# Designed miniproteins, single chains, continued (5), part 2

Each design is a single chain, and the fold is of that chain. pLDDT is the mean over its residues in the fold that is shown.

## One batch from the design tools (miniprotein)

Design m16036
Fold by ESMFold2-Fast:
Structure m16036 (fold): chain A 89 residues (1-89)
Amino acid sequence: MEEEERRKKEAEKLREEAERYKREAEAIKSTEEAIKLTKELMEKLGDTDLIDEVVEEGKKSKLIALSNTRLYTELLVVELEKKAAEILE
């Protein structure tokens, strides 16, 4: 069994996940959708201590909610792409 093929598939999966989150973030139009996606992104990044605070801030302002979704999407995409590159050596 080729370890190279296994690593390539894992890297491709991470890149596909990054692209999926980019598309989901672009489709967000409501505060509720932004908050929901931000929670998922923060959980995947392991940044769970601030979820309740970020949610409450988003409820106060649609701009803040959308900005937080964009920030956490970018952070997760960078992390996923970095992991994909590291897997490929």
Scores: mean pLDDT 80

Design m16037
Fold by ESMFold2-Fast:
Structure m16037 (fold): chain A 98 residues (1-98)
Amino acid sequence: MKKLLTLKIALSLTLAGLSFLLAPKDPELAERVTKLNKDFVKGKLSVEEALARLDEIEAEFRKRRSEFSEQEAAEVETLIKTAKELLEEIKRLEEEEK
């Protein structure tokens, strides 16, 4: 049914939440997440390209993790993990839809 569309919406909301949590401490990293979300929604990125950009965002976050509270850092890490899981499931469903 609407599984693929639902996952794409969930991913967009997850990335928006990630950008919101990052913005007060690292507005440049938040903008990178926002650009990833926009480019993916516009179909400019493959799932593999989106995962690669998300890995780069995670690496930059790790360098600045100490600037976040333990609670904020845990929330950011959870959203990154959720976004990766959603991207992997989107790839699976796109392969099964064919």
Scores: mean pLDDT 82

Design m16038
Fold by ESMFold2-Fast:
Structure m16038 (fold): chain A 93 residues (1-93)
Amino acid sequence: SRVAALRAEIAEVMAEIARLMGEQVKLLLDLKELAKKKGIEVPEGATLEEFRKIAEETGDEELLKLVDRFEEVARRTRELDARLEALIAELRA
């Protein structure tokens, strides 16, 4: 059944999105901890763009690597969100 196949793929995509969201939370905590260890003051609720700017201004390779990883995971999450929307639209058609 096309409907059963679509539902299975939706479940798989949703599970992967949940996993990547968990990775984003961990990376944000890792970024905050690393900045604190290096004596870098980060505003409460700092955005990914603000972390990018801090990493570039400090030239800290560890911060740059974590920001690069965070941006990659965020990009993958957006791609999967778009895929999920397309699958749901097909299921409703």
Scores: mean pLDDT 86

Design m16039
Fold by ESMFold2-Fast:
Structure m16039 (fold): chain A 75 residues (1-75)
Amino acid sequence: ELEESLKEIEEELRKTVPNYTKENAEAALKKLEETESLLEPLEEELKKKGLEENAEFLKRVIELQREVLEEVIAR
């Protein structure tokens, strides 16, 4: 389900992102920032509904993507 899909995305990201060029990583980071802005209302709704665990998971995936992309950019 969603949790399995997110884990699969995380694994693919860990394998794929290290192979990005700095330019591609910067473009991906910008798209991630746009996605974060769009997901912010959803995250707040999940917290209000008592689904904090799902909101935290979403944050973790986004943070992981940011960290890996920033690492590539810093090369």
Scores: mean pLDDT 70

Design m16040
Fold by ESMFold2-Fast:
Structure m16040 (fold): chain A 91 residues (1-91)
Amino acid sequence: MEESLEKLLERLRELGDEEGVELAREFEKKYGKAVGIAVAQIRLIILEHKDDKEKAKKLSEKHIEEMLKRGKITEEQAELLRKFLEELLEK
């Protein structure tokens, strides 16, 4: 199944994560659609695993690495996404 950015954003809205929707759109505008998709997916992973921060971190890191391995994002974009993930988990 193709998970489009719009489908991920609809899921975030259903879960009440309006901040995640805005962040994903901002990252899409600045860094491209693949980065916007990654931001939305990281937000969903954290929401789905809210009671297990270690699992949320590991799954999000794995997702970033898989996108990098498949050439969907650059190394610089992967580092940006890892920093974004760290900031989310510090709160």
Scores: mean pLDDT 82

Design m16041
Fold by ESMFold2-Fast:
Structure m16041 (fold): chain A 83 residues (1-83)
Amino acid sequence: MTPAQRRLATLQAMMQTAEKLDKEGASPEEIMEAMLEATADDPELRALVESLRGKSLSEVTARLVAEMLLASEDVDRAEGIKY
């Protein structure tokens, strides 16, 4: 798996976890901690999520969606789709 594919998979897992917890009525703090747990194997992504502490859940989600889009473009470029 390329680094871009691995990053995209991690971001997708984080988004699924956040959506599940939000539907279950978890607090923004609980959702943030769960997302940080998901980044245990990715220190760079963990640092990004840590930098978003104190932001609204909507802002955190928007940033993660933007990171997923960038990772998806990196995967597409590596596969020769957009390059």
Scores: mean pLDDT 74

Design m16042
Fold by ESMFold2-Fast:
Structure m16042 (fold): chain A 86 residues (1-86)
Amino acid sequence: MKSTREQAEEKWKRAVEIAVEELEKEGLEEAAEALRRLYEALLAGDQEAKAEAEERLEELLRENGEKLREAIERAEERAKKEVEEE
């Protein structure tokens, strides 16, 4: 069996994949790319890349807040349903 940490990492990876897909569906490709970069930076322990991705996501949230929020809300609903069906 996978460790508790590995299970948490897999659930986190899946949640990020769902969020990226929902952002891409809204035409928020830059936000999807920034979220993917944030995830990769967190896995690599790259603090500079993490900070850059977080700043970019914050900037995009200021520019497209309503669409970004709606996409994230849909991603959270999808992730919750998928976790409940596991």
Scores: mean pLDDT 75

Design m16043
Fold by ESMFold2-Fast:
Structure m16043 (fold): chain A 89 residues (1-89)
Amino acid sequence: MKVTLVIKDPNEAALKVVESMEKKGLAEVSRLPDGSVVVTIEANLRTLILLKFLEKEGLAKISFEEDGTLVVTLPGDEGALLSIKNAIA
C-alpha cells in the first residue's frame, strides 16, 4: 500500500538514505519549504509491522489521509529511515 513518510529536519545521513531509495526507484521524493522531506513508498507487510512498532516506541506519528494513504512522521536521523528502507526491499 502507499505510505507517505515525512522526515522533519533531516540530517546528512538521512538525506543519503533518501537519495539511495529515489535512485533505485523505491521512493518518490519531494521537499517542503521548512526543510522537511516527503518520501512516498509502496509498503509491504514487513514495513507496516515496523511502522506500528515505531509508533508504539514513540519514534513515529501515524495518521491517514481521506484517500486511505498512511502518513508517517519521523525524526530527522537515519535510524528509523534505514530500517524502513531495508524492510521495503
Scores: mean pLDDT 81

Design m16044
Fold by ESMFold2-Fast:
Order: C-alpha cells, then structure tokens, then sequence
Structure m16044 (fold): chain A 51 residues (1-51)
C-alpha cells in the first residue's frame, strides 16, 4: 500500500510539471504493462492533475 501511494503521488506530481511529463508518462506505461487496471487508474489521475 505505501509503495502504491508513493507511486501515485509521484505520477501526479510529474503530471503537474510539464518538464516531467515524459517521465510520468513512462512510469504510467510501465505500470499499465505490468498491472493494467492500476495503470489505467494512474493515467486517469495524471490527466485530472494535469488539467
């Protein structure tokens, strides 16, 4: 749980910073490949955070 919370926070923070978007997108893609349902959730959270 703590690791998942940390990953979610990192993804959201990267999405809010345009210079870090490529890093955030790569993290989401890696999670999406390993855990599709979790990756989709992170993508949605990043999109909301970037809006």
Amino acid sequence: LSELVGLSNTVIDNAKDPSKRPEGDELIDRVLQAHPSLGQGLRQMADIAAS
Scores: mean pLDDT 72

Design m16045
Fold by ESMFold2-Fast:
Structure m16045 (fold): chain A 67 residues (1-67)
Amino acid sequence: LTKKIEELIEEIEKLLEGKVDKKELLNYINERIDDVMKERNLPREELKKEVVEILEKLIEEIKELKK
């Protein structure tokens, strides 16, 4: 799951032509995951799966906007 999230973030970085720092984006996502875990009391692994699905949807939306 962590590797999948990293791959999706790399794709977003490429789509945005380096306008977003991969390290900063990874840190932001990890902080948001920790915040949501505290609020929803969900296991980290289940939350990572939801994050992957959200990132995949964002990639598709960004691709449509870049056309």
Scores: mean pLDDT 67

Design m16046
Fold by ESMFold2-Fast:
Structure m16046 (fold): chain A 54 residues (1-54)
Amino acid sequence: KLGQALGAGFRKQQETLAAYQAQGNTAEGGVASSRVFSDTYLAGAAAINAEEAA
């Protein structure tokens, strides 16, 4: 469901950001975490839309 896609995106974003922060690389962590969130969310939303269209 869309809510699960959002949750998965936020979780993956937080994990990615935490990993980069541990390395002291917060600027790249911000970029990487936003990309991971967008990719995860869009993939989940596309799957839901495909199921609803079928």
Scores: mean pLDDT 72

Design m16047
Fold by ESMFold2-Fast:
Parts: C-alpha cells; sequence; structure tokens
Structure m16047 (fold): chain A 67 residues (1-67)
C-alpha cells in the first residue's frame, strides 16, 4: 500500500535495507514486536546517532499505525 511504501522509504532513509524495512512491517502486522525490535536493534549497531534517532521515530510511527 501507499502507507507501507512511505514507511519503507523512511526506514531505508534511516539506514535499513528494503528487505529489513519490509520484514519490520511484516513483523508488526503479525504483532511480533520481539522480531521487529530485534531487526531494529541489529541494524542500529551500524548507524550513526542521527540515523538511530530517525529509525526510532519511524518505528514509533509504524507501531502507532500497525500496533
Amino acid sequence: SAMDEELIARFVEAGLSREEAEEVLRALRAKDYERAERILTRASLSLDPARQAALAATYREAVARYG
């Protein structure tokens, strides 16, 4: 959907791969927060603080829409 593509684009801008972004949204749709958070935690280890903050903000928005 357009909403999914917007969130995917924002996750990719924050430093996730497209595959990681799609997996996060799939996990959130399944209410698998543990899996979603694991992907984000792993990805954040390779990101600078600004991208980590952007990733966290995008995740909060995704949880609000799908959680």
Scores: mean pLDDT 86

Design m16048
Fold by ESMFold2-Fast:
Parts: sequence; structure tokens; C-alpha cells
Structure m16048 (fold): chain A 93 residues (1-93)
Amino acid sequence: MSLLEILEEIYKLIKPYLSKEQAEKLEKLLEEIKKAVEEKASKKELIELGLKFLDAVNEAVSESDLSEEDKKKLKELVDKFLEKYDELYEESL
């Protein structure tokens, strides 16, 4: 699964819990990531954008009462993103 696919799955999972303003902010960040992918941005730049997206997700869900199932799914998706981050970082060493 690509970094973009993981982030899109995170957005899809949390979207029902978001305010309109939170959803618009996250959609804008996803559009920036999609543009970076299309423009063949560096792996480092894509990772940095992904981390900004995860920070915005954490802010949005901190005020939301997610179900235990959705909390577990979110953790699994975040863990997948971080594993891919570590893999790409090691390739740069």
C-alpha cells in the first residue's frame, strides 16, 4: 500500500467524526499530497506532508469519541504509515 493510499484510508475512516472545517482542512492536505505524488516529489517531501496530515488527524480526533473498532483501525493505519516511513528512511542511509 502506498503512503497516499494509507492516508486516504485514514481520512475515509475518520470523516464521519469530523466537523466541516476539519474535513476541509484534511481534504486540502490530501490534495497537496496528491499533487506532490503527481509532480514526482522526493520521498522525504512526501513523508513530511504525510506527517503534517497525521498531526491534523490527531488534532481532529482528540475532540471526537471514535468507536473502539475505529480507534483500532486508525492505530493500524498509522502504524503502517510509520513502518513505511522507517523503511524509506533506511533506504536513504
Scores: mean pLDDT 77

Design m16049
Fold by ESMFold2-Fast:
Structure m16049 (fold): chain A 85 residues (1-85)
Amino acid sequence: VNPEETYKFVKERLADLNLTDEEILKLANFCQGNKQLIIALRNFGKEAILKLLDHFSSPEEVDNFINEKCKALGFEGAVKAVEEL
């Protein structure tokens, strides 16, 4: 997937989160075209997204972390788990 296409997707789908251009580019490059993960991350909000990107090295690690925490703790518990990173 083209990084510029992913950048535009993040900018459009996460417009309500008020991410900076640098933050959008960082997220787009991190997710490597995983549009489903980008959509899921929107629900967590800006601060949680930035914390996940700082703590994890790959989109697969983030996707697994979110899915495991949501399954074990529910969405609110998963948000708290991100905050505790």
Scores: mean pLDDT 81

Design m16050
Fold by ESMFold2-Fast:
Structure m16050 (fold): chain A 89 residues (1-89)
Amino acid sequence: MKEKLEEIERRSKEILEKLRPKAEELEKDPSDKIGGLELLVEAAEEGLRLFEELRKEGLVNLPDEVLEEEIARVRAAIEKARKEIEELK
């Protein structure tokens, strides 16, 4: 259990570190709606990749139906954010 949690935490931290520069820029300009949506899309896509990797490696002990519902929700959020970005251009 502990080893699996440490691996999940490590991969999660790597994603957060990758996104940190963009998050810091948004904190300086909170009126950047497009930048905020783009960061949300990138974070959601990285989260989706992590979920799929963890499921494939057996690191998460959740029923497939629950994981599929969560993946579908994240994908729907990405699609919505992408449409909002296009509308704001």
Scores: mean pLDDT 76

Design m16051
Fold by ESMFold2-Fast:
Structure m16051 (fold): chain A 64 residues (1-64)
Amino acid sequence: AEGLRVRAVEDYEATRPDELSIKKGETGVLLGTRRIDGETYLLVRMEDGRVGWVPGKYLVPDPR
């Protein structure tokens, strides 16, 4: 995908069925955003092809 690349800054363990567990340093592509309970979530596709939601605070833009 040609979306914004993102990188995990910390490990995150999924707490909902539509979320992804990610490890610090993993990269992916941003597909979308939404807010849940005042928190921003990012829809991402990881390099292994998994797609799901991650709290935005765990991901940053992957700089060039």
Scores: mean pLDDT 80

Design m16052
Fold by ESMFold2-Fast:
Structure m16052 (fold): chain A 78 residues (1-78)
Amino acid sequence: SMPTVRPSAEARAAIAEARRAAAEGDWERALKLLTQAGNRGDAAAQFELAVLLSRLGRADEAARWFARGMELAQAQAA
C-alpha cells in the first residue's frame, strides 16, 4: 500500500503547475516550482523533481532528491 503521505495544498498546487509548465516545455519554471515545494519538505514534490531532473540528464541532482524523498517517505510511514 502507498504511504499516507499527502502533499500539502501548496505543494499540490506547485506540482500541478510544474506539470503544466513541463508539458509546455518550460523546464526552468517546472524545476523552480518543484524545488521550492521539495525544500518545504514535501516528499511527493521531491520525487517529481527527481524524475524531471533524470529526464533532463541531471543524474547527480536527481539521485540526491530521490534519496531525500525516500528518507522523508519512510519517516512518515513509520
Scores: mean pLDDT 81

Design m16053
Fold by ESMFold2-Fast:
Structure m16053 (fold): chain A 86 residues (1-86)
Amino acid sequence: MAQEEARKRAEEALREAVAAADAGDAEAVREAAKRLVEAIKALEDEREKTVYITTLGLLAAAAYADGHDEVAEVLAEAALEAAKAT
């Protein structure tokens, strides 16, 4: 129920963050990452939280490799915030 809704929100927010990062849109990434972090905080399974946090870190590395420095910083900050909350 509420947990399933949190999982769905995390999946949707991650898809939005990936699309925004691929576009180099730092503002859209910031909005999607914020939604993803809130969804991660609502998840009960520590393994699921770790997977999403790791995925944010990988997205940050990919954005940095593509020269999207601001996008990379936003994603790295989101990963750190989610990690601190778990």
Scores: mean pLDDT 83

Design m16054
Fold by ESMFold2-Fast:
Structure m16054 (fold): chain A 81 residues (1-81)
Amino acid sequence: SSEEELENLRNEMLKALETESPESARRLVRTLAQLALQEYRDDPEALRRFVEMLEELRRETKDPEVQEVLAEQAARAREVI
């Protein structure tokens, strides 16, 4: 289900933030977010949940560049809802 897929995506992003170098983590988060946006483009409910997940991650992260990436991807998802 899209809920399980989004939970897995959140966990992958969190793992990248915890285990990767800062530069690698930012690239992985951006790539994962862009792939998810493409995957859920035609599913407004999944996109709304995706936006909520990105906003939650943005509150949990302390890296301002990661916060910017998450905010940008959330804004892109909102444009297609």
Scores: mean pLDDT 80

Design m16055
Fold by ESMFold2-Fast:
Structure m16055 (fold): chain A 91 residues (1-91)
Amino acid sequence: GPVSQEEIDAAVVEIELAVLLTAARNGKPVSPETIERVVDRVLEVIEKMSPELARDLAERAIGLLEKIASVSDPEGAETARRGIERLREAL
């Protein structure tokens, strides 16, 4: 069938996290506020999805945030880890 808005929204937030990961890997500063904003968007998308799709998106987002934490400065890493905990609590 046609692509759903939920599929688009999920893809967009995954792309945003991938962009942050690429920036961090290249030594570009990623602000804690930017990480928090993208996590907030992931949580908003999850709330509108079925439990199964929400879990799958959360697992992918957690994986990206773990990678972001591994390549970020201490403040960015802590913000990414808080984002992981927020996503785990939402499931």
Scores: mean pLDDT 87

Design m16056
Fold by ESMFold2-Fast:
Structure m16056 (fold): chain A 84 residues (1-84)
Amino acid sequence: MLEEAIEKMKQAMIDAGVMTEEEFDDIIAEALKTEEGQLNLKLLTLVFAERFEEAIELAKEHKREDWVEKIKEIEALLKEARAA
């Protein structure tokens, strides 16, 4: 179920220290309102699945340099969190 998948993703991202609850809630709220928000949610889903290369490719296809940068930051933070 989408709601359950979103909640699991939210908890994992917060536990890993890659984003705050407020940041995650903002992404979900935008996903319900806009085509851009739907893209943001899809990118976040790929990041949660640790499919970072696919997420970067998708962001580049849509010319979202901000997302390419954010995905690289999240990947680095997640690797650091798992190494600790």
Scores: mean pLDDT 74

Design m16057
Fold by ESMFold2-Fast:
Structure m16057 (fold): chain A 97 residues (1-97)
Amino acid sequence: PLTNPDLQEAYLKLVTAESLIDVGEKLLKQGKLEDALFAYEQAAEEAEEAIRLAQKALRDAEAAGDKETAELAKQILERAKKVLEEAKRLIEEVRKA
């Protein structure tokens, strides 16, 4: 369980971003290109917020010598960065269609 509030919020934003990518994929299968694009743009925004919060939690944990929280923050940060890259890739693919 996460005990750092910024990390808890970062994780929630990360899960929301992943869910929005899934929603966008379902909308694409229905031919709803504008709705899919909007979902992917929201996913990118949520992932960027997750990155910001995880970076803050990482800095605070490192300053406090909290190695466990710092490691969790690094894991959430890397996962959020991958989700952001995927969302940006999907935005470009929809715009090409």
Scores: mean pLDDT 89

Design m16058
Fold by ESMFold2-Fast:
Structure m16058 (fold): chain A 94 residues (1-94)
Amino acid sequence: SMEELFEELAKKIREIAESTELSEEEKEQLQRYIVEMLLLTQDMIDRGASVEEIEARLEELLARYKAEGPSPKVVAALEKIKEELIRFAREVGE
């Protein structure tokens, strides 16, 4: 079920990226952020962190990204990806 949950997460992330009308530069920026968010989420799950702790760390990471001045479209995509990562962490913890 972990592999199936990860495949579903990957599909949802792709759908979010594809539904957002992004330039090539915005897509490359979003991809870098997605990789960092995924690695952080996976590390925290492996360490037995709570969903609340994962949410707090993802919010801190998003605040850092927002400080870099990405477009509103990239910010919207990141917010949706954060929600999907939190959902994934919750389902893994069940």
Scores: mean pLDDT 84

Design m16059
Fold by ESMFold2-Fast:
Structure m16059 (fold): chain A 89 residues (1-89)
Amino acid sequence: NKLREDLRARFEELSSQFPALKKFTPEQQKEFQDFLIDYALKHLPEEYRDDVVAMTLLILRIFEEIVKRQATTKEEILEVAEEVLKKEV
């Protein structure tokens, strides 16, 4: 799926710009990226699922809040994603 691959590439590029993510193990970083991509694909309204820009912005907003709140557990990341989705979508 080209959309999923493009989103992954963009997220990987953004992740490299945030030193805070270096405290996660490589396995946790991959699970984190996969979780956010899957979450965005599942929960973004269907009319926006083909909109790479809308999906990228949602992932960016979730990522920004994760870094700001220093979320480190899957549960904390899920809470941030839920809050961003509720506010932005």
Scores: mean pLDDT 66

Design m16060
Fold by ESMFold2-Fast:
Structure m16060 (fold): chain A 90 residues (1-90)
Amino acid sequence: SMREEIEEALRRAREVVRTEKDPIVRHIARILVELAEKGLANPDKLAEYARVVRELMRILDEALVEKDVAKKIGYLLRALGLKLDIELAE
């Protein structure tokens, strides 16, 4: 289910926030935590949040194995853009 998908993403992102040493990657994980929590709190928008959380998980997975700081910043900017887009959605 979409709820279970968001709950699993939230669990994984919370672990990254706790264990990751890279501040850029940790901040991407914090954005995912925030949006996953908002999705779970808003059942009427669960599908929209599930789509964004799924894309954020892809971004986080890419950022976790990235060594280039400029590319990591690119992932953070993509995550911030997704956050802004869903928060401005009607």
Scores: mean pLDDT 89

Design m16061
Fold by ESMFold2-Fast:
Structure m16061 (fold): chain A 89 residues (1-89)
Amino acid sequence: MEALRLATETIPKLIEEAKEALKKAKEVYKLPEEVVKKIEEAIKFAEEVGRKIGTEDLSLEEKEELLREAKEKLENALKYFEEAVKKQK
């Protein structure tokens, strides 16, 4: 249940939020390249996890660990984006 919810609800939502943050970082706030790269890397990792979950013969534990890591990376990137926006005057 947890892995399914992460894959179908939580991770897709966080990817969309991260993509919106990436667009704003580049187009609205013009944040430093390191912020942009952090968000891009988190999105890329989460998309790769989604691909592996769908194509590779992974154990349930391995799937849950990958989904948890993807969630953590996306949340960290979004937090980093928020902090960068707050520091910009």
Scores: mean pLDDT 80

Design m16062
Fold by ESMFold2-Fast:
Structure m16062 (fold): chain A 98 residues (1-98)
Amino acid sequence: SPLEEAREELAELVRRHAAELRAADAAITDPAARTAAVQALVNAFEDEVDAILERYKDKLTPEELAELRRWAVGTFHALVELILARDYAGAEALLARA
């Protein structure tokens, strides 16, 4: 179904951006540069979520689109907090449930 297809695309986007965030957090030693890189990744994630949902606007209800956006953005924000806290086990557990 279009809802399942959109959910799978968003789940893949979450997995990809979580991996990029973890790599950036590990690689950047300057705190200001790390903060800027994390913020850029968060902004890029939200833009890509909106681009995916735009392709489904004629296939899904406004309510379904809003729920998918809330789920994807909420899941990614939770992953950001876990990764920045170095709770990698928690991040992996959350990704397995997404």
Scores: mean pLDDT 85

Design m16063
Fold by ESMFold2-Fast:
Structure m16063 (fold): chain A 91 residues (1-91)
Amino acid sequence: MDEELERLKEEVVRAALAGDYETATEKARELITLLLKNNELEKLKEIVDEVLREVREQAERRYGPEAAERTERRLSQAIKRAALEAVEELE
């Protein structure tokens, strides 16, 4: 499970850095669904914080601080959307 979570985190980061927010949303949804399936939703906040931090740092290094801020903001919104979709699926 931890290896699968790390893989999904890496895929979300790569998609966000590529500007592919549709893929980032899908991978985030898969990650959140995995946490829900294992009753580990409490880990979501820590994982989201780690992903957003990594994306911010890598984007700033590659594209500059303003691009990094936009990328982090867009990814944050994509993750929130993915979380809502995953939770609604359980109702």
Scores: mean pLDDT 81

Design m16064
Fold by ESMFold2-Fast:
Structure m16064 (fold): chain A 88 residues (1-88)
Amino acid sequence: MLSDEELRKVRELVEAGKTLEEIKQEVPAVYEYAQRLADIREAARKGDPKAREELNRISEEWKKAFDEGRADEVAAVRTIADELLRGR
């Protein structure tokens, strides 16, 4: 799981408009997590039922994080995953 420090740092980098390469250098664990999320989203788009189930689990975890006041950090990670997916 990502640490609060990593989540705070990735939010700052995304809000500052840093590139994916800069984010990878500064918070590699977050970048790897976003890459896995992008892979799961791509597989789900192709109709993989296991990937769709995994996305549902992630969605439930994100809802809990939102309720815990970590909505902006969640949005930053989702932004990185969306950019990685658009680049494919």
Scores: mean pLDDT 77

Design m16065
Fold by ESMFold2-Fast:
Structure m16065 (fold): chain A 61 residues (1-61)
Amino acid sequence: MSKEEVIKEYVENLEKVENPSQRGLELLNEMKTKKLEELSPRHKSLIELMMKVEEKKAKEA
């Protein structure tokens, strides 16, 4: 998956959660209002982790 596709899927999943955590809402709001490069370091690290997990799954499948 591309970085943009992983992010899009994560945002779609967050939007489906009825009671998202405060941090989940903060990430969702940043991704909707800010460019990817302008995200906080914490949210950038989370996206990098998600990309690494997807890469690992692709290799193990």
Scores: mean pLDDT 65

Design m16066
Fold by ESMFold2-Fast:
Structure m16066 (fold): chain A 72 residues (1-72)
Amino acid sequence: SMDSEKGLKYAELGTNAVKQGNYELAIEYGKKGLDYGLEAVKKGDVVGGTGAALAGIGVLFQAGLVSGKPMP
């Protein structure tokens, strides 16, 4: 779905932000990936939406664990 595609794109941008050491931006993109993934699930794209949401969560854990910052 469009929401799961957007979620995955934001998760990819967040992962790239982690690699560049921009943890604040990574948290922002990880949250967006999670939000779009959850919206996709609500609209019936359970598989794609769950994948996007988990990718967003993964970015948030990478940003929090690597930077030592609190998780949102």
Scores: mean pLDDT 82

Design m16067
Fold by ESMFold2-Fast:
Structure m16067 (fold): chain A 63 residues (1-63)
Amino acid sequence: SELAERGVEAFNILTEYAKNPERYKDQAEEAKKVLEELEDIYSRRLNEMTQREQAAAQKAAAA
């Protein structure tokens, strides 16, 4: 899963920039915004999946 490996590497780089603004002044603000956007995307997608699992579990319990 090369895509997953690249994703982890990108996340680590963004986190390093965001947490070290004294070293990465130009990148830190942008990195923080990107991380916030990714968090919003993950939260929405995970909530959608969790809601579908809950609906399936309730249907199974009623059978």
Scores: mean pLDDT 79

Design m16068
Fold by ESMFold2-Fast:
Structure m16068 (fold): chain A 80 residues (1-80)
Amino acid sequence: ASAALAAEVFRAMKELSEVYEKNKDKPLEEQKKALRETYDRLVARIDAETSDPAQRAALRRNLERHYEDILKDLEEEAKK
């Protein structure tokens, strides 16, 4: 079991979800900016703190998938 991987995935995904919820009522441009800034910060943290290349790749893939899912929801909201 990769306890470090599980904990980091949970933490990173939770941070993205919290930023999404906090900015839900803001203009689309501000929502996208906040999410992108949070995503970039989380990727940098993973790269700096995760020494195992396989775990780093797995963390990045999980985070990227979650980020993409949120962006798809925002793009649907952008269609007037």
Scores: mean pLDDT 77

Design m16069
Fold by ESMFold2-Fast:
Structure m16069 (fold): chain A 104 residues (1-104)
Amino acid sequence: SELEEQIAKLEAQAAGVLARIRKLTTPAQMPWLDARLAEIERRVAPLFAKSRLAGAQDYLNLLQVLLQEVWQRAPQSVRQAYRDKGDAILQALQAAAALRALLE
């Protein structure tokens, strides 16, 4: 169904954002990241129980915000290495900023 296809697309996008977050995170930042991810999962769990579509969309939005936070916290050397490789990370950060603007 169109609904299941839309959910699958959002889940795939969320997995992609999470993978980028993990790659930008240093070992020293892992306790902070684990706490932030646990908070996000706790916040979206009730929405997933009510609507998988709404939960998947909210999860993606929160992960995009977290990606922006992780990017700002990343050491300059990590950020430089990803700038040299990566239009995709910059596009994800731009998308996160646009979503934040829409949410006011």
Scores: mean pLDDT 79

